# Designed miniproteins, single chains, continued (2), part 96

Each design is a single chain, and the fold is of that chain. pLDDT is the mean over its residues in the fold that is shown.

## One batch from the design tools (miniprotein)

Design m7323
Fold by ESMFold2-Fast:
Structure m7323 (fold): chain A 83 residues (1-83)
Amino acid sequence: MEEELKRLEEEAEEAERVALEYAKKSKNQKTILAAAEAQSDREMGTANMAFGVSGESKDEEVSKELRELARISAKAYDLKKKA
């Protein structure tokens, strides 16, 4: 259990960094805010961003990374609940 949780946290942190890098490169304030919210979701183990990003972002690449982040965060949260 602990090993799976640590692995998911590392994957979520990696995806988060990728999403933040994309948001900074796009220079879109909306995507930067969305990326920051995704980071908060990962740290809190919530999936708020998964409901917020759908259809909002005009930058497809950033949207893709943020959706991936949301899925990883939700999975980590579910595992913490089951543990």
Scores: mean pLDDT 56

Design m7324
Fold by ESMFold2-Fast:
Structure m7324 (fold): chain A 66 residues (1-66)
Amino acid sequence: EEKEKFIDELVEKARATLKANGFSDEEIDELVKEIRERLQKLFDEGKSRSFAEAEAAVIVAEKLKK
């Protein structure tokens, strides 16, 4: 429901950021899958939306450093 929509929003934001930074569609697909799985696990563990958003941002930032 609402959690799935929030995960979709974070995944789309991550996808846009990665594409803007020169990642290939194949690399982006793998990274957004990783982010989606991580976010689903965090919500299953009862983590807050702010925590999930921060975690997604950290994953993207680490990938941008290459």
Scores: mean pLDDT 79

Design m7325
Fold by ESMFold2-Fast:
Structure m7325 (fold): chain A 70 residues (1-70)
Amino acid sequence: SSERKAIREKITKELEPKWLEEAKKRVAEVKEKYKDAPPLKQAKELFVTMADMEGRFYDEVLAKVDEAMA
């Protein structure tokens, strides 16, 4: 379990820069798409986009951990 945790932390750190750049791109796209929308709508769309991206990031981390532990 401690070895799996160490591998997960390493993979998370390795993938984080890629996902940070993708997050910046997606945030910019959402801000442009909803620039004329009311502030609450802008906030909602940003929140939904970031939540989806976080889920996909964790899915990739878990898949890579499983591959590394095979």
Scores: mean pLDDT 84

Design m7326
Fold by ESMFold2-Fast:
Structure m7326 (fold): chain A 67 residues (1-67)
Amino acid sequence: MTLRPSPEAEEKITKLYNQLKKSISDGDTQSAQKSYQQLLQTLIDDGLPESAAQEIVDALKEQALKE
């Protein structure tokens, strides 16, 4: 089964994802990078391997760029 974040991490991820999406929409590269790094770190801190965390964050970034 795919690893799932804890409920606490899911809440934090949702907030950071919305911040990332807004920063990308606004063209704020620095805020987008900060949100990206915080998303990655949150997943790693929640016990995900770095490779899995990177894949999830990259997928979220691509999704944010589409819309």
Scores: mean pLDDT 76

Design m7327
Fold by ESMFold2-Fast:
Structure m7327 (fold): chain A 67 residues (1-67)
Amino acid sequence: SSDELIEKIEEIIKNNENEEAIKKIKELIAELAKKGNRPVNFNLKGAKEVIERIREALLYEEEKKAE
């Protein structure tokens, strides 16, 4: 469900103390909430894609801090 995915995203945020990554994750959560207006707009494949984008955002923020 969307609630379970949101809880998973929050757990990722808690374990990653990067404030810029947290901001990006919150933006992704907001997009997920907009798409979750109806269950038909939210599916398992879409959930996996959102999680993968979060991982990529975290890696990008780590690289930016190294610069």
Scores: mean pLDDT 57

Design m7328
Fold by ESMFold2-Fast:
Structure m7328 (fold): chain A 67 residues (1-67)
Amino acid sequence: DELAALQARLESLATRLSEEITALERQVEQAEQTDPSRAVGLRQQLEEFKRRAAEEVNGALRELDAL
């Protein structure tokens, strides 16, 4: 049904965002070992990405609740 389809899309979005966050975390970890100055910038990018990802998920949840 429509609700199940939207829930599946939300789960897909959450999975993709989680994978991107994990990839960024690995880049931060690698940079901390090789170039600490770059690690600071990557950590800031990771935190900004997490903030935007949370906003997108919350937006999708609010739209789902409106059904």
Scores: mean pLDDT 80

Design m7329
Fold by ESMFold2-Fast:
Structure m7329 (fold): chain A 81 residues (1-81)
Amino acid sequence: ALTEEQLRELVETAIRVAREGRRLYEEALKNNDDGSKFAAAGLLVISGGAEGFIALRQAEERGDKELAEKAREAIRIAGGK
């Protein structure tokens, strides 16, 4: 199981990676970019979402409602909300 510190870092990383992926994806759309920029942004979004799901499971197992909410935020951002 992750420590509380490791779980917090995972949640923070998931949010950061998901936000960066979405930002790059939106910039690629705005600039009418093709190929590699969309692919790179998509990989970041997938990574952030996956880390968010892992963090959510760990937070729920620990009963940490605050970290669970932050993990759901990462998943929501990755989903484009």
Scores: mean pLDDT 80

Design m7330
Fold by ESMFold2-Fast:
Structure m7330 (fold): chain A 107 residues (1-107)
Amino acid sequence: SSVRKELLLNMYLIAAGGSLLVARRMLEKIYEETGDPIYKEFIEENDEILELVQEAARTRDPAILEKAIERVQKLIERLKKESADPQLIAENEAALDLLQYALELLQ
């Protein structure tokens, strides 16, 4: 593996984490405004996904990254079903794309 590959991998994982943190702040605001308990579940799921992304960044384990990708995909499906904020969905879709690029570099 080249130094360039490591730099790109780190950039994608940091950017994915950034999008997930933006999504988390949006979920907190929506929960405060609506009181809808589904958004509390989405916050908990977002936090667990963020932990997996951080673990993948530390370990470079493609299996952990694949778990994060699967969970982001399922969260996006749930957000769409609930007709969640389009920007919230977009932040999760951005995270998904970045995690998929990171996975390609590990394989």
Scores: mean pLDDT 91

Design m7331
Fold by ESMFold2-Fast:
Structure m7331 (fold): chain A 84 residues (1-84)
Amino acid sequence: MAAEELERQRRMQQLASLKAGEILDLVKKGDYKKADELMEEIVREGGHKYAIEVLKELAKLDPENKSLYEELAKRIEEIEKELK
């Protein structure tokens, strides 16, 4: 049923939110190298689409830097579009 499909999508968004939270925690601790390594792992495991979803969730968790995360997500989307 449609409700089950929506719950699956919400679960996937929660996974992206958890990864965004891990990145934010590392950045707040000054662990920029580990945050960068985690982003590389996200791209390697789930591709650019998953990385974009993580950046969107990060924009929700860190609204002061929302514009920066949205710009990064847009640039990744443009790279994916070029690989058509």
Scores: mean pLDDT 74

Design m7332
Fold by ESMFold2-Fast:
Structure m7332 (fold): chain A 104 residues (1-104)
Amino acid sequence: MAKERYRKWLKETEGVEVEYEGVDERLYELLLKLHENRGDSSVGKPLLEEIRELLKGKKVHIKLYASTKEEIEEAKEDLELLKEALNTEDSAGVLFSGAELVLE
């Protein structure tokens, strides 16, 4: 299931859980493909453009997934770095581009 694989990837790489309102499995398939092809810009750029369009106008709920206060602070810092990078094409932060972010 693409949605669960994407959740696991974000939890392991960014320490967060992300839920998109009003999206289907197709968005998660594209997000996973972007993750799998992150080192190849010729494949990644078209996927990124499609993801940006699908995320436009969507609401994204972000929950920090950590067992200790220290891990939560680290995940929060990573999330702030992603937000700062939202305006660059070579940035993981662009995964949240065009969406309204809600921290939980």
Scores: mean pLDDT 60

Design m7333
Fold by ESMFold2-Fast:
Structure m7333 (fold): chain A 80 residues (1-80)
Amino acid sequence: SKLEKVAEIAHEFLNKEDNEKLREVVKELMTLIIKAYEEGKSDEEIIKLAEEYFEKVKPTLSEEDQKKLEEFLEKVKEAL
């Protein structure tokens, strides 16, 4: 399923990432995606919510962490 693919992407990211702040952001993003999926939102709506969350958290992250999160988000968008 699409949710299983997204969960696999998140699991791989978290297994390679030691930055606690970035790990927490990814976990919050996953919670948002799972909730939206359970509420029956379309793939397009879920992608929009994920992008809006990224823009909201972006100013709180370093440029390096922003790039890592952007790469993670692109993989999630491709899986949906």
Scores: mean pLDDT 84

Design m7334
Fold by ESMFold2-Fast:
Structure m7334 (fold): chain A 85 residues (1-85)
Amino acid sequence: SQENLEKLEKAYQEGIERGKKLPATQENLEELQKKLEEVQKKLDELAEEAKEKGIKTHTKEQQELMLEGVRLVGEILALEEKLKE
């Protein structure tokens, strides 16, 4: 839905703004990448659990983790751009 696209875009922009405020260090980049891997792992675990239970729609927890993942992507991209400069 258009409302869901607006939520994703807002989460991405929030991530960009957070990344702009972080010190441009390799350590901060690695920490954000690790957090993104943890979010992806949790989403995979929830997807497998939903499959076992026959759930065909994304749960609220899955939706919240997807938004957190999009924020982390925004943070990483903003920090990578600062490290490039």
Scores: mean pLDDT 85

Design m7335
Fold by ESMFold2-Fast:
Structure m7335 (fold): chain A 82 residues (1-82)
Amino acid sequence: SMEEVEQEALELANKKLDEEIQRMKERGVYDKDELVAAAARVVQEVIDELRAKYPDLSREQLVRLAKKIHELALKKVDEYLK
């Protein structure tokens, strides 16, 4: 179902974003633009994996998933920079 795909997408995104933020922290990166760019790359990786696993997903469904994952990514960057 779409709900199961969305759940899988958010779980994968959460894991990959936490790992990327941890790497950025270890490198001493606190520049918001660099963090946002790194987060955008992770969002694209998640969408590419979902597209490969679920080839029947429409463009509109992928755009909606990308928006939700991007919102999660920005929230995690903001929390890290507090």
Scores: mean pLDDT 86

Design m7336
Fold by ESMFold2-Fast:
Structure m7336 (fold): chain A 68 residues (1-68)
Amino acid sequence: SPLDELLAEFEAALAANRDAPLEELEGVAKRMLIEGLERMDALGASEEEKQAFLDRMSALVREALAGL
């Protein structure tokens, strides 16, 4: 699904930047959030699908920060 593809890209981006300064990791997360929501809008995603995306991105960020 487009949601799973976006989350896989986000998870890979966080993993690639795990050793980066927190400021850079935040920048990556913000960029992926904006781009992900824009791509979901372009695909005609519902508000529920966008909320699911935000919830799962939040979980991935928490997991990345727990590894700090």
Scores: mean pLDDT 76

Design m7337
Fold by ESMFold2-Fast:
Structure m7337 (fold): chain A 90 residues (1-90)
Amino acid sequence: DEEEARRIRELVLLIGDVYMEAVARNPSGELSLEEAEEVIERVAERLGLSEEQLEELKERLRERAAGRGVISHSELFDLLSWALGLYLES
């Protein structure tokens, strides 16, 4: 469906913009758990994810940050890609 493909493209661009803004704010290449949670919450809101889906994303974030207290920009991108996947499965 061309309309659905267009909508998905718009969401990908939106997520990309949010990701790039977070990267620009964190030039060290790492985000604190709190900063990453804020980014994930913003993306989940824009995607219209449920509270349960948001909690799953936060759990995955905490797992990736375990022992370090931070995540890399590439780990953040993976989590945002997972968020888009949750939207597409809904």
Scores: mean pLDDT 82

Design m7338
Fold by ESMFold2-Fast:
Structure m7338 (fold): chain A 65 residues (1-65)
Amino acid sequence: NAAEEVQKILEDRGLPGEAKLAQEIAEYGIKNGETEFAAQSIQTYLESLGLPELAKEVQEIISKS
């Protein structure tokens, strides 16, 4: 699912803590019909870490879910 894919991408980039947080936010958004909110929250978080391209990739994955 999208939450698992996001977690894998971030873990593969050496960001296990960020991966866990993003997976939890994505899972919440998908379960509660708040997918766009979850996507935006994760995008903003990753952008704040200086990872704008990764933020865009992850946001697109969640938004398609």
Scores: mean pLDDT 82

Design m7339
Fold by ESMFold2-Fast:
Structure m7339 (fold): chain A 102 residues (1-102)
Amino acid sequence: LEIPPIELTPEEKKIRDALVEFYEKIRRYGAEKLGLDLTDEQIREMAEREVDLWLTAMRRAGLTPEQIIDRIIKWAEEMKKRVPEFKEFYDELIKKLNEIKK
């Protein structure tokens, strides 16, 4: 997928930051479980790339920042039921996104 550079609004940057923190925690957990010695920088680069792909796709689909937040919260609520071991990470993501929406 081609990712053209897109200028993020301050609200979109807050959404990106919340998602990057979330994916950093998920990737760190996975690395520890697999016994991989990944640096914080490597984990962050993986998280940033993943988040930038999804945000670009959602913006190109014509979603507003509020719609992006709402869809991610719905996804996270469903994932809490499917992957209980990550419940704390999903709860933190939902909390941060609700704070951005205000």
Scores: mean pLDDT 81

Design m7340
Fold by ESMFold2-Fast:
Structure m7340 (fold): chain A 100 residues (1-100)
Amino acid sequence: SPLEKLRKLIEELKELLEKIKKGEISVEEGLEKAIELAEKLYREATDPDVRGIAGSVLDELKEILQQLKDGKISEEEAIAQLEAIIKRLEGEVETLEELS
């Protein structure tokens, strides 16, 4: 299911966030892995809503990583932005499930 693929992305992003918060991976490494996951869903998604969401998340994650690498945001700000993306995705999935 397209919705199941989006739920899996959310679960994987939550796992990456937990690893970042525990210091098991760096914020930069976590964002790079998050980008790979979003890009994979964007490439594989046939449903236009899921593909659109995956593409939006991919662009946002790339922007966060670039701002972090450029020293324009702190690691704490990057973590907060990743948390905001996850929370928004959870709300979008709930909305799509109600419409399906």
Scores: mean pLDDT 87

Design m7341
Fold by ESMFold2-Fast:
Structure m7341 (fold): chain A 71 residues (1-71)
Amino acid sequence: SVSDKIIKLLLDYRKKVSPTQKRIDQIEREIDNETDPERIKQLEQERQQLMDELRAGVDKLNKEIDELVES
């Protein structure tokens, strides 16, 4: 069923992004403990890049789901 295919896509997405989510969590902890403004800026830039990658992944996932629902 279309529902089963959507569930599979969601589960595959969660598994794929898990390392990226863990890295974001690590960066947030590093920012909380960092006192160097330049290092904080670098960590925020890395976090933003990872968030942008997650956004692109979500956009792709949503497009694949939409194509399944509309077919």
Scores: mean pLDDT 85

Design m7342
Fold by ESMFold2-Fast:
Structure m7342 (fold): chain A 100 residues (1-100)
Amino acid sequence: SAEARAELLALLEEAIALLEEVEAGDTSKIPEAIAVLRRAAELAREHGDEETARRLQLLLGDAESLYRDAFENKAPMEVIQEKARRLRRALEELRAEIEA
């Protein structure tokens, strides 16, 4: 539906903005980005967009890996920032495909 698509796009924009803050060094935004991605994946699944839901589940897995690197593994900030950048780029690509 148009309403579900608009809500999904808004969630993707929110996740992208949060990951831009992580790229700037604010790791406190990682849990918030995970929560937004989880909502986006659930919304896509609920509205029958199985491929978008699957892609979002993979990106959610990447975000959970980023959380472990930042808070459990104590990875260098450069590694955290690079992983956040890759995740943000993947979300921007997904957003562009949904908008098309």
Scores: mean pLDDT 90

Design m7343
Fold by ESMFold2-Fast:
Structure m7343 (fold): chain A 93 residues (1-93)
Amino acid sequence: SPADKLLQQTKDVITNSNQQVRNINSIEDPQERLAAGKKLFDQIVTQENALKAYAQKNKVPQEVVVEVGAELGVQQIRWTVLILASEQEVRQN
């Protein structure tokens, strides 16, 4: 169903993004780590907008849309904290 596809695509975005965050955290240079983090964040925003557009076009039930939005929201907070920490490290050097 469209709802099952949305849930699977959301899971794939989260899984791939978490792997990219782990790779970014291994970057030793704070400026390179910050640049990579910002690039990943922009990619995630683009993917989230695509998922929301898919949900609207395919009339996915509101309950599923809320679940997807909540899962993505938690991940966005985590990524934002990582970017802010990297910015602080760059400013202190």
Scores: mean pLDDT 79

Design m7344
Fold by ESMFold2-Fast:
Structure m7344 (fold): chain A 86 residues (1-86)
Amino acid sequence: MSPLEQALALMDEAIALLEERGEEKSAAALRNAKAHVLDLHENQGASVREVLVMLAHVLREVARTASPEVAARLEAIVAQLRALAA
């Protein structure tokens, strides 16, 4: 699996977690961010590394407003995204 495919799977995991917890607005924000960042890569020449950094940033912003339990799980996903970008 490519780093981009792994990152998209991690984003889908984060979205599913937020949906499970009834955080529909945050889940929708991540879906929209995922679509926008993917468009930047596919149609506007953004590198895989730039995509990974942008996804990690958006997920970190969502984690900042989440409950402590959800934030901890989202922070683990952010760490995985950052490792893929390295």
Scores: mean pLDDT 83

Design m7345
Fold by ESMFold2-Fast:
Structure m7345 (fold): chain A 98 residues (1-98)
Amino acid sequence: AVEELREVAEELRETLRRAEERGASPELIATIRAALRAVETALRAVERGDLEGARRALRSAARLLEEGARLAEEEGDAETAEELAEAARRLRELAAEL
């Protein structure tokens, strides 16, 4: 769980960097950043043994990533949309395992 969350966070940082390089909207960038903060919140919650707090943060991150995927689709960035949608799916799976 902790290692998988760190992996998702690193992948999202890379997705954010590439989206910024491609000229993503400020709204899309802000949405990905908010999702990253939620993943970091989930990591801290797991580290302190707050599994319920971690589940809530992961569900919040997944919703933000699903919104980000929609925004990326609207902007014509199918690659970013796919990456954000897959990250959301992985976070929902991790929340179910906690």
Scores: mean pLDDT 88

Design m7346
Fold by ESMFold2-Fast:
Parts: C-alpha cells; sequence; structure tokens
Structure m7346 (fold): chain A 89 residues (1-89)
C-alpha cells in the first residue's frame, strides 16, 4: 500500500515538473497524472496494492515520456522512481 502510494506521488511529481518545464507533451503529462490519480483511487476503493502498483508503474512511465519530451532529467528520474516503487508494490 505505502509503496503504491509513494510510486503514484512520484509519478505525479514527475508529470508536474515536466509540465512546469513548458515543453512537455500535454497528452503524456495528462496520462501520467490520470494514472497516478487512478493508483490512489484504486488503493482507497479496493485496498488492492498490486492493482494500485500497476497504475503507479503506468503513471511513472508516462511521466518519463513527458519528462523526455520536456528535456527535464529530474522529471524523468521522478517518473522512473515512481514506476520502480509501483513495481515493488
Amino acid sequence: AALALAGALLALAGARLAIKSGKADPAKAAAGAIAGIGAIATLEYTGDAAAAGADAVAGGLAAVKAGLSAGNPVAVALGLAGAALGAAA
């Protein structure tokens, strides 16, 4: 549960940082934010940490794509960390 939540929050942070760079692909950033929110909702609604972890992985990967499109290495790093924590959940 805690790993899935941490993964979702890192994915959201990565997506937000990519958006703040002003060069992010808005569709990729939106996908990251939606997947991160979905992970939190899955965890709260079902208590299913594995399903929430899978959503956090998807959000983290989307944040990586947004960070790459923005040229922001910190956003990429946050997305990768979010995906790794989601996978560990």
Scores: mean pLDDT 67

Design m7347
Fold by ESMFold2-Fast:
Structure m7347 (fold): chain A 71 residues (1-71)
Amino acid sequence: ERKKEEEKYRVSLDYAKAMIDQIRKLLEEEGWTEEAEEIVNEVMDYLEKHHPSPEDIAKFATEQLNKALRK
C-alpha cells in the first residue's frame, strides 16, 4: 500500500534472511552444501538487484530449491 520503498525492502530483507536459513539447513541435511550456497547467493543477488516483495522472494527461492531437488 502507501509505504516507502525502504519499508518494503526492509520487510523483504528480513524475510529473505529467514528463508535462506531454512533452505540452508534443509539442503545441508541432504549433503547438498554447494546447492545451499548457490541458492543463498541467488536469493541475495535477486534481493539486491530487484528489491522484490517478500512474496516474490518466496517464489524465487522456492523455484531455486525445486530446481536443486530435481537434480
Scores: mean pLDDT 73

Design m7348
Fold by ESMFold2-Fast:
Structure m7348 (fold): chain A 100 residues (1-100)
Amino acid sequence: SMEEAKKKIDELLKEIEEYVSKHLTPEQREKVMELLRKLAEAILNKDFDGLVEALVEIYKIVPDELAAYIFSKVRELLKEIYGEEFADEVEDKVNEKLMK
Protein backbone atom coordinates (compact mmCIF):
# COMPACT_ATOMS: atom_id res chain seq x y z
CA SER A 1 0.00 0.00 0.00
CA MET A 2 1.05 3.66 -0.36
CA GLU A 3 1.11 4.07 3.44
CA GLU A 4 3.49 1.08 3.80
CA ALA A 5 5.67 2.45 0.96
CA LYS A 6 5.86 5.87 2.66
CA LYS A 7 6.86 4.26 5.99
CA LYS A 8 9.62 2.22 4.30
CA ILE A 9 10.88 5.32 2.45
CA ASP A 10 10.99 7.31 5.74
CA GLU A 11 12.85 4.45 7.50
CA LEU A 12 15.37 4.19 4.63
CA LEU A 13 16.07 7.95 4.63
CA LYS A 14 16.64 7.93 8.40
CA GLU A 15 19.07 4.99 8.08
CA ILE A 16 21.00 6.69 5.26
CA GLU A 17 21.10 10.05 7.11
CA GLU A 18 22.47 8.39 10.28
CA TYR A 19 25.12 6.51 8.28
CA VAL A 20 26.34 9.35 6.00
CA SER A 21 26.32 12.03 8.75
CA LYS A 22 29.26 10.16 10.37
CA HIS A 23 31.37 10.51 7.20
CA LEU A 24 30.53 13.91 5.66
CA THR A 25 31.40 17.56 6.27
CA PRO A 26 28.52 19.90 7.32
CA GLU A 27 28.40 21.37 3.79
CA GLN A 28 28.29 17.92 2.13
CA ARG A 29 25.66 16.77 4.66
CA GLU A 30 23.33 19.70 3.85
CA LYS A 31 23.57 19.01 0.09
CA VAL A 32 23.07 15.24 0.56
CA MET A 33 20.03 15.80 2.83
CA GLU A 34 18.46 18.00 0.13
CA LEU A 35 19.08 15.25 -2.45
CA LEU A 36 17.70 12.55 -0.11
CA ARG A 37 14.47 14.58 0.27
CA LYS A 38 14.22 14.84 -3.55
CA LEU A 39 14.95 11.10 -3.79
CA ALA A 40 12.15 10.29 -1.29
CA GLU A 41 9.63 12.30 -3.36
CA ALA A 42 10.81 10.56 -6.56
CA ILE A 43 10.44 7.09 -4.96
CA LEU A 44 6.94 7.90 -3.66
CA ASN A 45 5.83 9.21 -7.09
CA LYS A 46 7.65 6.52 -9.13
CA ASP A 47 9.47 9.40 -10.88
CA PHE A 48 12.11 7.60 -12.99
CA ASP A 49 13.90 10.78 -14.14
CA GLY A 50 13.92 12.26 -10.62
CA LEU A 51 15.37 9.03 -9.19
CA VAL A 52 18.16 8.90 -11.78
CA GLU A 53 18.99 12.61 -11.39
CA ALA A 54 19.15 12.47 -7.56
CA LEU A 55 21.29 9.30 -7.51
CA VAL A 56 23.72 10.69 -10.12
CA GLU A 57 24.09 13.93 -8.11
CA ILE A 58 24.80 11.94 -4.90
CA TYR A 59 27.67 10.14 -6.72
CA LYS A 60 29.15 13.54 -7.66
CA ILE A 61 29.10 14.90 -4.07
CA VAL A 62 30.11 12.00 -1.80
CA PRO A 63 32.91 9.38 -1.87
CA ASP A 64 32.14 6.44 -4.20
CA GLU A 65 31.78 3.99 -1.28
CA LEU A 66 29.07 6.14 0.38
CA ALA A 67 27.28 6.68 -2.94
CA ALA A 68 27.31 2.91 -3.57
CA TYR A 69 25.87 2.31 -0.07
CA ILE A 70 23.04 4.80 -0.68
CA PHE A 71 22.35 3.33 -4.14
CA SER A 72 22.25 -0.26 -2.83
CA LYS A 73 19.69 0.69 -0.14
CA VAL A 74 17.54 2.63 -2.63
CA ARG A 75 17.73 -0.23 -5.17
CA GLU A 76 16.51 -2.77 -2.58
CA LEU A 77 13.55 -0.51 -1.69
CA LEU A 78 12.69 0.09 -5.37
CA LYS A 79 12.68 -3.70 -5.96
CA GLU A 80 10.32 -4.18 -2.99
CA ILE A 81 7.88 -1.40 -3.98
CA TYR A 82 8.02 -1.36 -7.81
CA GLY A 83 9.66 -4.67 -8.74
CA GLU A 84 13.05 -5.81 -9.98
CA GLU A 85 12.56 -4.64 -13.59
CA PHE A 86 12.01 -1.00 -12.51
CA ALA A 87 14.97 -1.15 -10.09
CA ASP A 88 17.20 -2.54 -12.87
CA GLU A 89 16.10 0.20 -15.31
CA VAL A 90 17.03 2.89 -12.74
CA GLU A 91 20.42 1.19 -12.11
CA ASP A 92 21.17 0.94 -15.85
CA LYS A 93 20.36 4.63 -16.44
CA VAL A 94 22.39 5.82 -13.43
CA ASN A 95 25.39 3.77 -14.64
CA GLU A 96 24.98 5.16 -18.19
CA LYS A 97 24.98 8.75 -16.87
CA LEU A 98 28.00 8.15 -14.59
CA MET A 99 30.08 6.75 -17.51
CA LYS A 100 29.74 10.13 -19.24
Scores: mean pLDDT 83

Design m7349
Fold by ESMFold2-Fast:
Structure m7349 (fold): chain A 89 residues (1-89)
Amino acid sequence: GSFTPRPRVGPPTPPKRYRLRALLPYEAVDKLEQLILSQGGSIISKRLIPVGDKVLYEAEILLPEDALDNLIDLIKAYGGVVISLEEIT
């Protein structure tokens, strides 16, 4: 075929530190944390605040930038809302 994948050459992309605030069903918290860990990230600190049938997930995480879309998509797929997602420098 006329399409060939190009190898990407660049410096190593370190995981970045993010502050995440999201409102989501309690069952989605476990899926969210599994996604972070599976993408090579880590959870520095977390807070779970019950809000009726949902939970406000507030966390500082390390996550590669290319995994952010997967994180947001997972939250939305479970009917959650991303309140804020900010890089900490």
Scores: mean pLDDT 78

Design m7350
Fold by ESMFold2-Fast:
Structure m7350 (fold): chain A 107 residues (1-107)
Amino acid sequence: SMIVKTMKEQKAKLEAAIKSVSSQMDDDTKKLADGLLQAADDLIKAVENIDSKSKEELQKLRDEFASLGSQLVKKMKELGVPQDVIQEIEDSARRMLGIVQLIITSK
């Protein structure tokens, strides 16, 4: 699926941006980052199995991903992570959320 491929590409960009600043993160922030990447993987797997997933299940996974992303960005700002890296993380997360929202809207 082209949609799944695009989601995997956004996850890879998100992971690369996070890894680029991993030395600036404390253990709690690293756990948030790991949680966000796991939530991205859960969304990709749900979309790969879209015919077996309810709209409500997709909304829940989307909301979990969005919540973790917001928490991670907040912590990164507190730690003084460069704004350009934060912007890359926000942009990749926003693109992932946009793809998932289009899928939810089409259900």
Scores: mean pLDDT 88

Design m7351
Fold by ESMFold2-Fast:
Structure m7351 (fold): chain A 65 residues (1-65)
Amino acid sequence: MSPGQLNAYGAARLAHERGDVGTANRVARAAAEDPNISTRELARLAGVSPRAVSREARRLREELA
């Protein structure tokens, strides 16, 4: 899994953990449509900080290692 994919999954998971399934689906679709989507844009769509996305992506990387 690439760093960009981990950021996308992290952003979607943060939205889903809030119970915001609609936002999680929106984040997942945006990432699927734009493989080069930035961490900043993913964070904006999820309603979180870019740092929160990066932290969640790190957790996902550790879970998959």
Scores: mean pLDDT 79

Design m7352
Fold by ESMFold2-Fast:
Structure m7352 (fold): chain A 64 residues (1-64)
Amino acid sequence: EVDPVQLVQASSLVSSLGSATKVSTEEIINMSDEELRELTNHPVLPPMSEEEIERFIEAARILR
């Protein structure tokens, strides 16, 4: 069971990533973990730590 607060936070993370990379939130949610890792390497984004990358992957998994 997913906490409603966790759903809101996950939605916010995915929408911010989509806004920065110009990728739709629906596309990001449906990405594999590998595709998401590739997206976080986008040149528009600052260098991310592994913890930050894992946070985005977890957010996408929650919203699927």
Scores: mean pLDDT 77

Design m7353
Fold by ESMFold2-Fast:
Structure m7353 (fold): chain A 105 residues (1-105)
Amino acid sequence: SSEQKKRELEIAKLELALLGELTTIELAVRQNTDAGLAEMQAAIARFNELIEELSTLMDRASFQRLLQGYLDRLQDLLNENPDMKQGLKDQVNQLISDIQARIAS
């Protein structure tokens, strides 16, 4: 249906936007600077807004698979950057906790 195709296109747009915010988070971690903390906080806020919007468009199973993929990527980011500044690490851990809570709900 045309409604289904519009929903699929909106989901695709949100997934691309989420990938953009994840890229910003990853770059902030790799740069490992106090200046990057503000950019990471803004990216996490936008990520959470996009996830909330996406949750209204996707079925539960597809949404949970997507969230698990983001969770795995963020966990890898922590494991690959053990010398990450504490402020950045706290922000990434908070995002992981928020995603885990969404999966559990």
Scores: mean pLDDT 90

Design m7354
Fold by ESMFold2-Fast:
Structure m7354 (fold): chain A 63 residues (1-63)
Amino acid sequence: GVAAIVDELSDGAKTIDLTTFLVKAIRQGLLSKEELQALLDEFSQKETVDREDLVRLLEEVRR
């Protein structure tokens, strides 16, 4: 599920550094281009994101 992917990319962190998360997601190919774009569009003004906000956005993209 989405939560498991987020936990793998963030090592289970509750507050996630967005740049590190995106780099790992790209390297591991665990997120689609559409999911990566959605993260950039929603969180471009943030250095860190709460895990629950990140999971929620990705679940919405995967509707």
Scores: mean pLDDT 81

Design m7355
Fold by ESMFold2-Fast:
Structure m7355 (fold): chain A 72 residues (1-72)
Amino acid sequence: MSPKEQLTRELKELGITKHAEEIATAVVNGDMETVEKLLLESGVPESQMGPILAGAVLRVVGDALDRGEPAP
């Protein structure tokens, strides 16, 4: 399963729609400098980048670790 697709949807749910796919691609590639730049261009202030990105990444990683299908 592609973490990029899940992260893109999570970013859009957070209201980050302009560069959601580009941000997801940069996160998957470990290019955090590009992630910060695109978040700033999307209107996310630097002080909010950490909480937003951490929340989105942890959510996607959590779902990936649980493989998104743990429901009995």
Scores: mean pLDDT 70

Design m7356
Fold by ESMFold2-Fast:
Structure m7356 (fold): chain A 100 residues (1-100)
Amino acid sequence: TATFEGTIVADKPSYRAQALKVMKEAIEKAKEEGSVDLVFHVVATKPENAPAAEDALVEALKRMIEEVGPEAIKSVTFRGPPEVADAVARAQARADELLA
């Protein structure tokens, strides 16, 4: 099983482009190895934008699932600084449901 780590910037207009780059690398690893452990780090450039981290992380995982299937994803871990901790916890719960 390959491990992939990437970082997503939740609150910039370009975060979609960054998420696509991160997801492309993860998809290529999943296709090569047959299964992948995913670690996504999320940051917000402004603390008031921390809630955006939840959807940014979940969208990245949903795109990965659509491309390779949930069976290729062995585990997913979301991480971030204390400012996004609540958003990360909610995203992790949603991820666990998607992979169940």
Scores: mean pLDDT 79

